# Ledger of designs, part 61: designed miniproteins, single chains, continued (2)

Each design is a single chain, and the fold is of that chain. pLDDT is the mean over its residues in the fold that is shown.

## One batch from the design tools (miniprotein)

Design m6247
Fold by ESMFold2-Fast:
Formats: structure tokens, C-alpha cells, sequence
Structure m6247 (fold): chain A 120 residues (1-120)
């Protein structure tokens, strides 16, 4: 149902907001953290657009969700590159990667759900 999809998108948006707050508090002085926060803010803005658009089609929502997936994958690459450069400890990188991978899993689940609904 459209209501179930909206609830899933709202939950993802909240998870991204909480992730931004947590990264800012714990790692906000690190350049890579600022880059990741900027990416997550971009992802949030994309979700806000489709959540606020009552006329958005399932295909338009899927396109937005796939764009959010790309942004999260880019964020993971930023953390991995910072670890390779010695700008992050292994422990800090693992915490950031776990957070981003959890968000990516939520995005993948929503995308898969929308793809199944489009086939009906």
C-alpha cells in the first residue's frame, strides 16, 4: 500500500537524520565526517521531495530511492578512502561503515519492495 511505502520512507529519513546527528557529535571535526554528512543531507533532501509529493508515482519514488542508494555507496567509498589515507582509525572506520551499511540495507529493502509493487 502507498501508506506502508510512506511509513518505510519516513523511517529511512529518520534513520538518516539520526545518523547525521551521531556522526556530527562523534566525528564532526574530521574532514571525511563533514563530506559524509553533506552526502547524507543530499540523500535526506531527495527523500523529502518524494515524501512531500502526494502525486509521486512508484517509478519516481524508486528513482529517488536508487539515487539515495548511490549516495550511500559514495559515502562508504569516502570512508574506505579516508581509512586507506590514515585519516581514520580502523575502529572509527568500522563504526562509520556499519552505520552506512545499515542505511544501505534499509534503502535496498525499500527499493526491492517498490519493484515488486510495480510488477503488480
Amino acid sequence: SKKELLERLEALRKSIEEAIAWIREKYGDLPVAQEVIAKLEEAKAILDEVIEDESASLEEILEAVEKVREILEESIELVEEALERGELSEEDANELLALLENLLSQVQSIGDWIKLEIKK
Scores: mean pLDDT 89

Design m6248
Fold by ESMFold2-Fast:
Structure m6248 (fold): chain A 97 residues (1-97)
Amino acid sequence: SKEEEELKKLSDEEVLEKLLELIREAREALEAGDLERARELLLRFVRVSGAIKDKELLLKLIGLALAVMGHLHFGDLEGALESLERAEELIEEELKK
């Protein structure tokens, strides 16, 4: 898609900044009880994460997003929020250089 082609032009740092915004929005949606919005944001997070060139970082980020979606599927809001916090921490740590 055109969005995927544009994302491929970005550095991993620029992609991580977009992923951080998506994770923060997903957390806000979950805290507000908007599970549909949270799921949409997580699916977008997975799509955007595909632009990351660091394969180990990509796998960790996708794994955390899948963990959040799994917790939401079983109604485990606490587990979902913990997995989101871990994803946010990982992205913030990578952005610190």
Scores: mean pLDDT 85

Design m6249
Fold by ESMFold2-Fast:
Structure m6249 (fold): chain A 60 residues (1-60)
Amino acid sequence: LSDREVAVAMAALRAAVYIALGREEEAFEEAVRVLKEAGFSEEEAREIAEKILRGENVEV
C-alpha cells in the first residue's frame, strides 16, 4: 500500500469515530487534517473527506 492509501484509511477510521459520536463537522475536519499531513492539497483533502463522510469509495 502507498503512503497515500494508508492516509486515506487512517482518515476514514478517525472520521468514523466522530461520526459515531454525532460530530460530523469534527469528522470532516479530522479527515482533512490527516490527509493534509500526508501531503494531499487542501482541495484534494476536502474532496476525499467528503467522500469518506458519504461512505463512498476513494481511489488513490
Scores: mean pLDDT 80

Design m6250
Fold by ESMFold2-Fast:
Structure m6250 (fold): chain A 73 residues (1-73)
Amino acid sequence: MLEREAEELLRRAEELARKAMEAYEKGDYATAYRLLGEALELTSEAERLRGRYDHAELARKQSRQYYKLAEEL
């Protein structure tokens, strides 16, 4: 059950990362960084569900950094 939940979160994260790259290519850096932040939040939750707490914490820290970059633009 947890593995399927983690896989679903990772699929959603991948889709958000794809949209972030599209925004970045169009020069919409604020949107790109926000979407990357959201993707990393989902990745953090997926890693937490898999018991990979160090990876989850790293992803959460990176998510916060991207949100900060988006707010500074």
Scores: mean pLDDT 86

Design m6251
Fold by ESMFold2-Fast:
Structure m6251 (fold): chain A 60 residues (1-60)
Amino acid sequence: MKYSEDMSADEVLELAKKLKEEYAKTDPEKAALLGLVVSALEGNPEDPLALELARYLANS
């Protein structure tokens, strides 16, 4: 999956949702972290820690 620093918060959220589904069966800890990121961004799309964590997980 591609990640860019130019991605909008909505695009980061959608990427996090997609990665959560992909990791749910292979890496449940990473899927759980992505679930927390999704919940945080749905509540506050400007959450800087959730955005940074989403970037880290998408790029690793």
Scores: mean pLDDT 72

Design m6252
Fold by ESMFold2-Fast:
Formats: structure tokens, sequence, C-alpha cells
Structure m6252 (fold): chain A 76 residues (1-76)
């Protein structure tokens, strides 16, 4: 359902945030890279299942934001 997809999107955003915060705190970029890769696969699976353009747009934005933040962290 749309309600369930929105809840899953929120949970995905929270988990992505936790991955990056842990990477920043510990400096363990290898572990964070693996977790972020798995997280992106989950996000893409949700995107493939979504028929709602609003949810799809928010999913793409969330994934793009976290990838950009990850690249900035690695470049620092």
Amino acid sequence: SREEQLKRLEELEERGRAILEEAERTGDLAAASKRLSEWLEEGNELLRATTDPEIAARLRAVMADFVARWRALVAA
C-alpha cells in the first residue's frame, strides 16, 4: 500500500542517516561503504516497486543526498 511504502521510505531514510553518522564517528569507511551499498540496493528495490511518482521522487532525492554526503566524507 502507499501508506506502507511511505513508512518504509521513512525507515530507509533513518537507516541511511545512522550509517553515515556511524562512519563519521568511527572513521570505518570500509564497513560504512558496504552498508551504504546494501542500503542503496534496498532503496532501488523500493523504487522499482513504487507506482507513486511522489514517493519515487522522494526516494531518488533521499538516495542522491546520502550518496553526495558519502562522497564528501570520503573526499575529506
Scores: mean pLDDT 85

Design m6253
Fold by ESMFold2-Fast:
Structure m6253 (fold): chain A 80 residues (1-80)
Amino acid sequence: SFPKLSKEEMEKMAELTKKTAEDLKKEALSGNPKTKQAIIQALQNEKKVLEEMKKESDEENKKILDKTIEYIKKLIEELK
């Protein structure tokens, strides 16, 4: 059994995830190469977690997760 998130809970999680990812991007851009590499790895791991959550989600939550995944993917591409 896995507690299923409501649409509101999923949107709150998505906003927090985006904020955290943006803060990490700022650290990556101002940090040394090791910090940048660690942050890229953390963002890639977060993307994988969101992709796994999408498999268990309803259509409304899948749309929220897809937007969040695309946001994380964009940040990774900007960092390389």
Scores: mean pLDDT 83

Design m6254
Fold by ESMFold2-Fast:
Structure m6254 (fold): chain A 59 residues (1-59)
Amino acid sequence: MELARTVLDVQLLRLKPQVSEAQLEDIRRKAETVIEELSAQGASEGEISLAAVKTIKAA
């Protein structure tokens, strides 16, 4: 979970100048939901990190 959270923070920092604060918060919430769901399913930190990055980039 630590690795996925670090990747999330880095990706959100990169997006900050490109989106509104409201959009950034919505993207963060969606990525956090994906992290929680995959973690509950027993996914690896690598799989969770990739899914979080994909969620952020899709926004």
Scores: mean pLDDT 75

Design m6255
Fold by ESMFold2-Fast:
Structure m6255 (fold): chain A 78 residues (1-78)
Amino acid sequence: SLEQAQRLFQEALELHKQGKKAFDQGDYKKAAELYRKAAEQAREGARLAEGVDPSLAHAMEQLARESEENAKKAEEKY
């Protein structure tokens, strides 16, 4: 559903922000976990948005890729 996809997008954005804050504070393990969780929520939301809101699906796919990349960077530091 669109409502579920939008909820997951908001959750993923918040987790991504929390991951960035943890990374900036040197909590790399916590940052990696938060970014991984953000990527997971974003991928789930993208699947739900696919076919009903292609723009939202694309934005969530982008967020998932960015969050996964940031998780890898955090994992390299701890």
Scores: mean pLDDT 88

Design m6256
Fold by ESMFold2-Fast:
Structure m6256 (fold): chain A 70 residues (1-70)
Amino acid sequence: IDEYIREIARILAQSADPETAAALAVKVSKALLDGNFEEAKRLVEQSTALTPEAKERILKIVDEAEKKAK
């Protein structure tokens, strides 16, 4: 899970301003640590600060984390 959180934070840092990236990274990380993959996906999908490409990349990582949590 920590590996996925790190990759998501990296993509966010490349795709948004530092404040927006940090805030979203904290929220998504919290959702992933709580096992709330639906909330993590919702946060990413509803973000207006991310490009469609960044959203797709992050959603794939969340999906992989969810599959490995089984």
Scores: mean pLDDT 77

Design m6257
Fold by ESMFold2-Fast:
Structure m6257 (fold): chain A 88 residues (1-88)
Amino acid sequence: GMATPEEAQRAFERAKQGADELLSKAKEAVKNGDLSTAAIYGTKAMMLYLAAAVVAEMAGQPDLAEEAIRYGKEVSAEVDKLIEEAKA
């Protein structure tokens, strides 16, 4: 196939680790009043999960692809909430 299940699992694990690091940076940016930088980190975190979802689809792992999409939506929503709370 175009990707292996093992490659898809590794991609998902890397996306989780990278997104966690980016979420921490987004929280620091919000605390420092840098909302534009926080938005960029949130977008990057979601893009890591989207990339993992593509690899999962290529590996014939639809459940893993759906999980990656869900995680991407959740991290994006968390960063958006932090930014909106900081604007208020």
Scores: mean pLDDT 90

Design m6258
Fold by ESMFold2-Fast:
Structure m6258 (fold): chain A 53 residues (1-53)
Amino acid sequence: MREAIEKGYEASNALIEKGKTEEGQKILREVKALAEQGKDDEAIALAEEALKK
């Protein structure tokens, strides 16, 4: 959970810095939702994929 949320913030901030504010906010919400459901691996994968953009 903690690692997933931290990576979610990192991905969101990177997207916002690139001018993709709405996409960054969406990624953070989805990462938090997955982590809260116990899907930490899926949440981390989503955040890492977003960081590649």
Scores: mean pLDDT 78

Design m6259
Fold by ESMFold2-Fast:
Structure m6259 (fold): chain A 95 residues (1-95)
Amino acid sequence: LEHLEEAVRHLEEAARAARAGDLERALEHLDEAIDHLQKAEAESDLELAIEISVLIISVAVTKTLIEKGHMSPEEAAEAAERTAERVRALIEKVR
């Protein structure tokens, strides 16, 4: 649970940085979110690990789109917020 909660925190920080126009800072927080999701995945059973893997892919896609200039700051913030909501829903499901 701690790694999922840390992933939420970093996704929320990524959204704040993106809304401020700081995509470099947003990318740093997306990388931290991926690291925490990977740690949560490693500690999870098969069903939960599959759900976390989908979230990791979602964050990685958002990161790639930002890096290649295909995502505006607002779109980046919305993507990070949506993923944070999905991680929060997963935390509630496993509590």
Scores: mean pLDDT 87

Design m6260
Fold by ESMFold2-Fast:
Structure m6260 (fold): chain A 59 residues (1-59)
Amino acid sequence: MLERVVERVRAAVAKMTAAGRPPSLEETARMIKAAAARAGLRLSDEEARRLAREILESL
């Protein structure tokens, strides 16, 4: 489930970056937290920011 959330956010971030509007770390973390909550997952702010950093660094 968490892997699915990360994949969705990564795809969204890649699309935003290609459009010339790359999201910030904080925006990416908010997207992860929102997507995780929608999937019924409990994610801390720290965990969301860590995953956001990993996504942005993988681009």
Scores: mean pLDDT 81

Design m6261
Fold by ESMFold2-Fast:
Structure m6261 (fold): chain A 72 residues (1-72)
Amino acid sequence: SDKEAEELIAKGDEALKEKKFEEAIELYDRAVELAKDPALKARALKNRAKALGALEKYDEASEDYKKAKELE
């Protein structure tokens, strides 16, 4: 559900603040799967890209930004 996706994004954002990048990615992965609203899915993808970039996974981060732009 979109509500569950929003809650997962919020938890992922907290993990990012704590520099728990792998935990943040897992939370955003679940948010992307559950989000039905394209805007919410785009937000989860952009936030996952930030976490991926912090881990120097630039190709994966680039794909997430591209997918997010297609949903906007």
Scores: mean pLDDT 87

Design m6262
Fold by ESMFold2-Fast:
Structure m6262 (fold): chain A 63 residues (1-63)
Amino acid sequence: MSKRQKGLVDMLMAGHTGDESDEEIREKAIATAKRMEAGEEAYRASRSQEEIEAERREREAGS
């Protein structure tokens, strides 16, 4: 598990106040942390694509 995923799991666990078992909450927290990290990876990939588009626009302007 990444440092970020561990931080998200710890944060989600700290918010637990219901009747659900610690194990159930932990499993949900791990699943949520993995999904959030996947979202950040997609965002970073999107930023890289914006850089590629900026380079392409600069080449078009130079023509």
Scores: mean pLDDT 70

Design m6263
Fold by ESMFold2-Fast:
Structure m6263 (fold): chain A 55 residues (1-55)
Amino acid sequence: MEELIERLKKNKEILQKLYDEALAKGDEETARLNLKGIENTESMIESAEKALKKK
């Protein structure tokens, strides 16, 4: 489970970088998709951390 959380955190950092790059280029559609990816990844991290805390 800890490995999954670490992977999700790393993926979130990559998505954040892609989001910032898309915004800098004026690519609003790509920025929106990456923002959605960040939100989904954050939700997964919260769920995994909650499960780890409960065990």
Scores: mean pLDDT 80

Design m6264
Fold by ESMFold2-Fast:
Structure m6264 (fold): chain A 65 residues (1-65)
Amino acid sequence: IDLPEIIKLLNEAMSEEELEKLHELIRNKDIESLRKLLEEIKKRNPKLSKYSIDEIIEGLLELAG
């Protein structure tokens, strides 16, 4: 999975407040809230559609851990 591309696409699609919330959810391992947020963000950038929500979540958690 191309985590640098995913991070870039998320930064392009999300506000600073949304990115801060994303980092908080990753830190807390709040998978359900991460899933809901990422589903909404995927709708804003079609390039994210090639990645599943589960792949994005697993990649972000691995990067943080």
Scores: mean pLDDT 80

Design m6265
Fold by ESMFold2-Fast:
Structure m6265 (fold): chain A 56 residues (1-56)
Amino acid sequence: SPEEEASLATMYRTVGLIGIENGKVKEVVEDAQKVVETGSPELQEAAREVLEAAEK
């Protein structure tokens, strides 16, 4: 459901950002690139935010 997808996207973004802060940048970026191509619209948005954060 859209509500469940939004909740999952929020969780995914949070975990991705924590991963970047803890030095797991390469693994987080590789996973997020896959999600941008294959995920739901909500997950794709979250993955793009994670990729943008990894550039900083």
Scores: mean pLDDT 80

Design m6266
Fold by ESMFold2-Fast:
Parts: structure tokens; C-alpha cells; sequence
Structure m6266 (fold): chain A 69 residues (1-69)
């Protein structure tokens, strides 16, 4: 679901894989009851991953999970 996709977006962010981060952000939107909010949370997880912000990654994944459809 949205939380799982956000977790994978964070992994892609840590790896520097922008294409995978975009893919998982889109998947989080698809599995969210609020696609804009779920997608934004997943992209936030990817950006936190790229920055090495572990706390930001966890918080963004939690936010995406709250929008789970």
C-alpha cells in the first residue's frame, strides 16, 4: 500500500535512484485515499533518504501510511 511504496521510495532515495523514487511515489499516490498527500509523503521519504535523514524517512513513511486507502 501507500506506506510500503513510501518505504521503497526512501530506499530509492538512499541509493540515489531518482527514477525508482518517482515510480514508488506514483505507486504511493495510487494506493492513497488522498493521492496528493500520499504522494507528497512518499516523495518526502525519498528526499529524506537522499539527504541521509533517517528521522525524516521514518516520519514521511508514517505520514504515507496514514493516507492508506
Amino acid sequence: GAGEAAAKAAEAGRAGDRAAANEYTWQASLHSKDPAAGGAAAWGAAEAGRAGDEVGQRKSIENATKYEA
Scores: mean pLDDT 85

Design m6267
Fold by ESMFold2-Fast:
Structure m6267 (fold): chain A 64 residues (1-64)
Amino acid sequence: SEEERKKLLKLIGEILKLIGDIIELEQKLKKTTDPEEKAELEEEIKKKEEEIEKLREELRKIPD
């Protein structure tokens, strides 16, 4: 349906934004030498990865 397509596009858009955020954080992590800052960046990446997984489960529930 049109409503299902709209929801699909919104979820895809949210996932893409989170992927972009993770890429930026990964680039910061590669340049970081401080162990405490590395831990904070790794935690932030993990939280965003968990949010993507949650959104992927939402996508799997949308009928074709």
Scores: mean pLDDT 85

Design m6268
Fold by ESMFold2-Fast:
Structure m6268 (fold): chain A 55 residues (1-55)
Amino acid sequence: SEMKRKLLELEAELGILQMKLHVAKKDPSTSQEEIDKIEAQIKALEAKIAALKAE
């Protein structure tokens, strides 16, 4: 179904962002502002996934 496909795509995107956050936190040259932006993107994506699952 369309919903299942969207869910898989969003979960894949979440995995990519989580990996990006991990790399950013391990890099001492990464600013807190850059980390905060990635965390905000993860939070927004988790909210979208939760909304689709609640349907």
Scores: mean pLDDT 86

Design m6269
Fold by ESMFold2-Fast:
Structure m6269 (fold): chain A 80 residues (1-80)
Amino acid sequence: MDWTDEKMLEAFKKAADWAEAQGLYDTAGNAYHLAGKIALSLGKKDEAAEYFQKAATMYRKSGDVEKAEEFEKLAEEAKK
């Protein structure tokens, strides 16, 4: 994998953590979603599952229950 994918993963993780700390739950969910996709592309299934689970939690806090359920499912799929 390109070294830039690792840097993008780190950047989205930091952005998501910052957005969550600010109470920007929709933004945090989107950033965790992108981090999860990059982690999957890097073969980091456990990290991807963790990021999708965090995205689900953020979407629930933002009131987007449908997205939360979708990302809970994606987290379980990523573990396989």
Scores: mean pLDDT 82

Design m6270
Fold by ESMFold2-Fast:
Structure m6270 (fold): chain A 59 residues (1-59)
Amino acid sequence: YPAVLQKVGACHSITPQEIETAKAKGLKSVEDIKACTKAGTGCGGSCVPDVVDAFNALA
């Protein structure tokens, strides 16, 4: 999927707030977030680095 630099988790419109909510639910890793929200999977991983960065920033 040709998504580039639109949003964190572009293919699912994942924002830093969504990642913060997932962490509040007890998700501890980007893999848990990907399993729960499918972030970074629909885009072939193009948005995964942004998801990881936001996840770590919200720690």
Scores: mean pLDDT 56

Design m6271
Fold by ESMFold2-Fast:
Formats: structure tokens, C-alpha cells, sequence
Structure m6271 (fold): chain A 71 residues (1-71)
């Protein structure tokens, strides 16, 4: 099971703390795959975690992570 899937399950269960940790791992894995510098990865993690409670679904979270990492 991927970290994105684990984050989505945690959000569905209302466990925001667990969702934040798995979202962080998902962003880091994606950023490393793209060869992003650590500073950019840390910035992306911060932005995702700050907006996590505004996400309504797993699909929305996945799209947001992609948007932040690719911008």
C-alpha cells in the first residue's frame, strides 16, 4: 500500500495526524523521484500539510500533491 493511499485512509477516518505523516512521505518520495533538491521537497511538504484539512477526498489530495511538487 502506497503512502498516498495510507494518507487517504487516515483522512477518511478523521486521523489528521496520521494523514500528515503519510502525506509527508508521499511528497518526499515523489520529489526524490523527480530529483528535486531537499529545500524544495521540504517546502512542498509544508504547503501540503498546511492545506490538508481543506482536502475533501483522496483524489483531491493526490491532485494537490502533484500540483505543489510540479509547480
Amino acid sequence: MSDVEKAAEALKAGDIETAKKHAEKAVRKLGESLGLPEEKIEEAIRKVQENLEKMKSAEELEKFILQVVFS
Scores: mean pLDDT 80

Design m6272
Fold by ESMFold2-Fast:
Formats: C-alpha cells, sequence, structure tokens
Structure m6272 (fold): chain A 93 residues (1-93)
C-alpha cells in the first residue's frame, strides 16, 4: 500500500470508530484535528510526521476505547486494524 492508501484506510476506520463511541464534542474535534494533520503530512511527503501523528491518534483512540467501551468487541477489532495500519506506515519510513 502507498502512504496515501494506508492513511485513507486508517481514516475510514477512525470514522467508523467515532460512530461507535459516545464521544464528547471536544474529543471529536481533537480526533478531526489529528486526522487533518495526518492527511497534511502524507500530502507533503512527510512520512516521519505522518507516523508521529498516526501514533498519537492510535494512543488517544486506545485510551478512549478502554475508557468509554472496554467490553465492545467491534471497537477492539477496529483498534487492532488501526494498529496494523500504523505499523504498515512505519515500514515506509
Amino acid sequence: MSPAEIAEELIELVEELKSKLPLSPGQQALIDRMVAALRAAVAAGDLEGAVEVAHGLLEFLKNLAEKLAPDNEEVKEIIKRIEELVKELEKLT
């Protein structure tokens, strides 16, 4: 996968996760800001920056999922897929 393809698949999973978590407006805004930063880094060819943003987004989402939906198997599976995509993005740096 190209960095752009990995980023788009990751963003699609983040949007699916947002639909399954009872997020506050502030939490949604922070996720949207991190998604925008990921898109910008990939568009600029800044793969190191893209990996840093993707890691920050993943850690934030893992913490939210554990806090808001600890027993939701669908949420756990989405987080696992996001982790796999972040690892694929890291392999390109």
Scores: mean pLDDT 86

Design m6273
Fold by ESMFold2-Fast:
Structure m6273 (fold): chain A 62 residues (1-62)
Amino acid sequence: HHHHEEEEYARKRKEIFELGKKYQDALDAGNVEEAEKYRKKMQELGKEIGPRERADATAVAA
């Protein structure tokens, strides 16, 4: 590890995780439109980090 790219990858994964929490909060509040916004942001980040070993972001979004 120690790779600059590995750290950037990990950071993006954490951002997706945080967006997932906001997505759940929006669903709990009954705000489907807000939830969809977070879901789309997660998908975009997932595309950036995920082509190598599939995007965990897509599975987490579901």
Scores: mean pLDDT 70

Design m6274
Fold by ESMFold2-Fast:
Structure m6274 (fold): chain A 80 residues (1-80)
Amino acid sequence: KEEYKELAISAARIAAYYAEKGDFDMAVRAGEVALEWAKKAGLSPEAIEHLERGIQAAKAGDGPTAAEHFRRAAELIEKE
């Protein structure tokens, strides 16, 4: 289960990186991977919501908002 948590953190950080870079296609893909691992790990609804909001912002082309949500998700997951 800890492996899924680490994968979710890593993917969320990668999603934030691509969102900041303006690579929204990669940010969405990394965010979706993070969301899948977060659900498998049984992580908090708050962490999952931040991943979902990050994906939505990336799909809308809002890099700063997407990156903020992905970073917040990673921080929340790390504390679980």
Scores: mean pLDDT 85

Design m6276
Fold by ESMFold2-Fast:
Structure m6276 (fold): chain A 64 residues (1-64)
Amino acid sequence: DELKKKREEASENLRKQLKEHPIDEVLETLLEESAELLKEGITKEDSDELLPKQLALVKEALAK
C-alpha cells in the first residue's frame, strides 16, 4: 500500500497548497508530482483512479 499512501498524501498536500499558494504554482507542482508517481510504476487501475481525482481538484481550484 505504499503507492496508495503516496497518492493520498499527494492529494492532501495539493489541497493544502491550493489554499496557501496561487493556482499557477500548484498546477506546476501537481504535474511534477503526478509524473513522479507514474515513474514509480503505478498500475493502470491506480493511474485511472489518481489522475481523475487530481484533475477534479485542479478544476475546483480554477472554478474558485
Scores: mean pLDDT 63

Design m6277
Fold by ESMFold2-Fast:
Structure m6277 (fold): chain A 95 residues (1-95)
Amino acid sequence: GDPEEAKKAFEEGLKLFKEEKYEEAIEYYEKAIELDPEGEFTAEAYFNLGLAYLRLGKYEKAKEYFEKVLKEYGEKLSEEKRELAKEELEKLKES
């Protein structure tokens, strides 16, 4: 992978997410994953993809990314982010 370019893409995604530019944030989180699929930021990028899709009302995509991050990358997430992903996933399954 390219860990340095993946970090830059992830950081730009975070900036755009804070600016509520969710579709642009998604592009940068996807780029971060593509540049380093097993890298340091990949778990958090998948988690943030779930959040960004949730903010856009794209509930099926949000569910997909929360399920993916918990199944494949859960141990790389902080405890707080794991619990938040579980809570959001539970809400989406009840809808």
Scores: mean pLDDT 86

Design m6278
Fold by ESMFold2-Fast:
Structure m6278 (fold): chain A 55 residues (1-55)
Amino acid sequence: MSLEEISRLVAEAYAAAGGDPEKFRALVDERAKTLDPESAALLRSAGDAVVNNLK
């Protein structure tokens, strides 16, 4: 999966979460479960970076 696709999935999860970090994490985890292991790791890493900037 491309970085552009990972970025899109993160942006979609962020918009759907409406500023709730727990909901954002849950949405990222749900998407990651449908991906291959490398893409899932990239998505989770990107999600963690966003959450760390929200606190």
Scores: mean pLDDT 78

Design m6279
Fold by ESMFold2-Fast:
Structure m6279 (fold): chain A 70 residues (1-70)
Amino acid sequence: GAAAQAKALKEKGEEKIKLGKELLEEGRELLKEADEKGGDKELINRGIALQLRGIGLIFEGELLIEKAEK
């Protein structure tokens, strides 16, 4: 039924948001480590990549939750 499908979309969206937030925090930690090491470019690049992926997953998760609420 529609209720079960809405629940599945909401749960999937919540999982994506959780993963996205975890990637954002990993990215922040890498950028902090890069700063502490005097601007390590490899760590900066990895940190930025994780933050961008994290933002994307949060956005995807929010869209799934919005779809579940319609």
Scores: mean pLDDT 85

Design m6280
Fold by ESMFold2-Fast:
Structure m6280 (fold): chain A 72 residues (1-72)
Amino acid sequence: SADDELWEETMELLDEMIAAIEAGDWERFRELAEELEARADEIAAVLASNPEYRKEFLERLARLQEAAAEAF
């Protein structure tokens, strides 16, 4: 479904953001963060409809936060 496709793209964006931090590629991280922000409303709607996705999203955000903390 369209929601499943958006969710897959969202998880890919988060994974790419983590990889960019780990590589020290802050320009790439910024570009990906802007893409994520542009999709914020759509992502919020999918999360509201799919509680299972919420758990996975929070786990990826925690991983992203850990990667950022290690980089500073």
Scores: mean pLDDT 82

Design m6281
Fold by ESMFold2-Fast:
Structure m6281 (fold): chain A 64 residues (1-64)
Amino acid sequence: PLSVVEYAALNLTATGAEFDVEIFPDDEKARAEAEAVIEELLATGDPALEARAERMRRLLEELK
């Protein structure tokens, strides 16, 4: 199981990646970082983080 600190750190990282891709939707680095964060969240097996990863995936699709 994830510690509270690890859970918080992953959510903060996801928030930053979401912010970057919304501000710079055509930036290859921002998109690559968001994809890496999605993979990291999915790898945890935590249902709340998996749900967040799915929302981030939808965001990337909406931003093209």
Scores: mean pLDDT 83

Design m6282
Fold by ESMFold2-Fast:
Structure m6282 (fold): chain A 72 residues (1-72)
Amino acid sequence: SSSIRELEQRITEVNQRIRELEQQRRQLLNQQVAKEQIPSQVGKILRLIGEILDLERERKRLEQQLQRLKQQ
């Protein structure tokens, strides 16, 4: 159904955003390992972790909604 396809598309979009934020986090961690001693990098990493966690919660909600629709 169209509703199932819409949820699958939204889940795909959330997964792509999570991957992008994880890549950004890895890049910032690599800068930390490269002896950049700037405290601002820690703040950026923590913000990215928070955004990833929020997206993971949204993904769980969408997956639960998709499961309910499949039980029709």
Scores: mean pLDDT 80

Design m6283
Fold by ESMFold2-Fast:
Structure m6283 (fold): chain A 80 residues (1-80)
Amino acid sequence: SIADYLRKGLELENQGKYEEALEYYEKALKLAEEENAPDSLIAALYNNIGKVLEKLGKYEEAEKYYQKALELQPAHKAAQ
């Protein structure tokens, strides 16, 4: 399930296994998109992927994922 992949990704990230964490977050994201999961969950996955990419030194790729997360959560861009 999405939750199982997300949990495994978080576990691996906490162990410093960033490339393996990225694999599980990407699996969770693919399943979340296929199942039309809530924007809040997809945004959280984009943020997790961004954080891991940043840890891997892939700053430009990380920025793209952070931007995708913000686009799904417009309230984070503007005061309501």
Scores: mean pLDDT 82

Design m6284
Fold by ESMFold2-Fast:
Structure m6284 (fold): chain A 98 residues (1-98)
Amino acid sequence: PVPRREEVVLDLPRDATVAQVKAALAEHFGVAPERVASLTPLPDDAPVRDGDVFLIEDAATGRLYAAVVEWESDDRLRVRVTELTPLTPEQIARALGR
């Protein structure tokens, strides 16, 4: 399961592409690669830059997460993950007393 808020470090070279980062995120969080998308509209062969954002969908829960990346060193990519969809329509309806 994707944690609601987490920070992880991926061992990747500084010139790693969007495709390589998507694959590493998919492997780390145990989701299918097609469930990771670049929110910055970068092609798969583009190099990843500090502040690039990826979306991760946890198919088991239907929840979406934002993963913001930042290079810690030339071989380490820091990823900060934050849940974007904390409430379902049913939970919202219940909170509104309906």
Scores: mean pLDDT 72

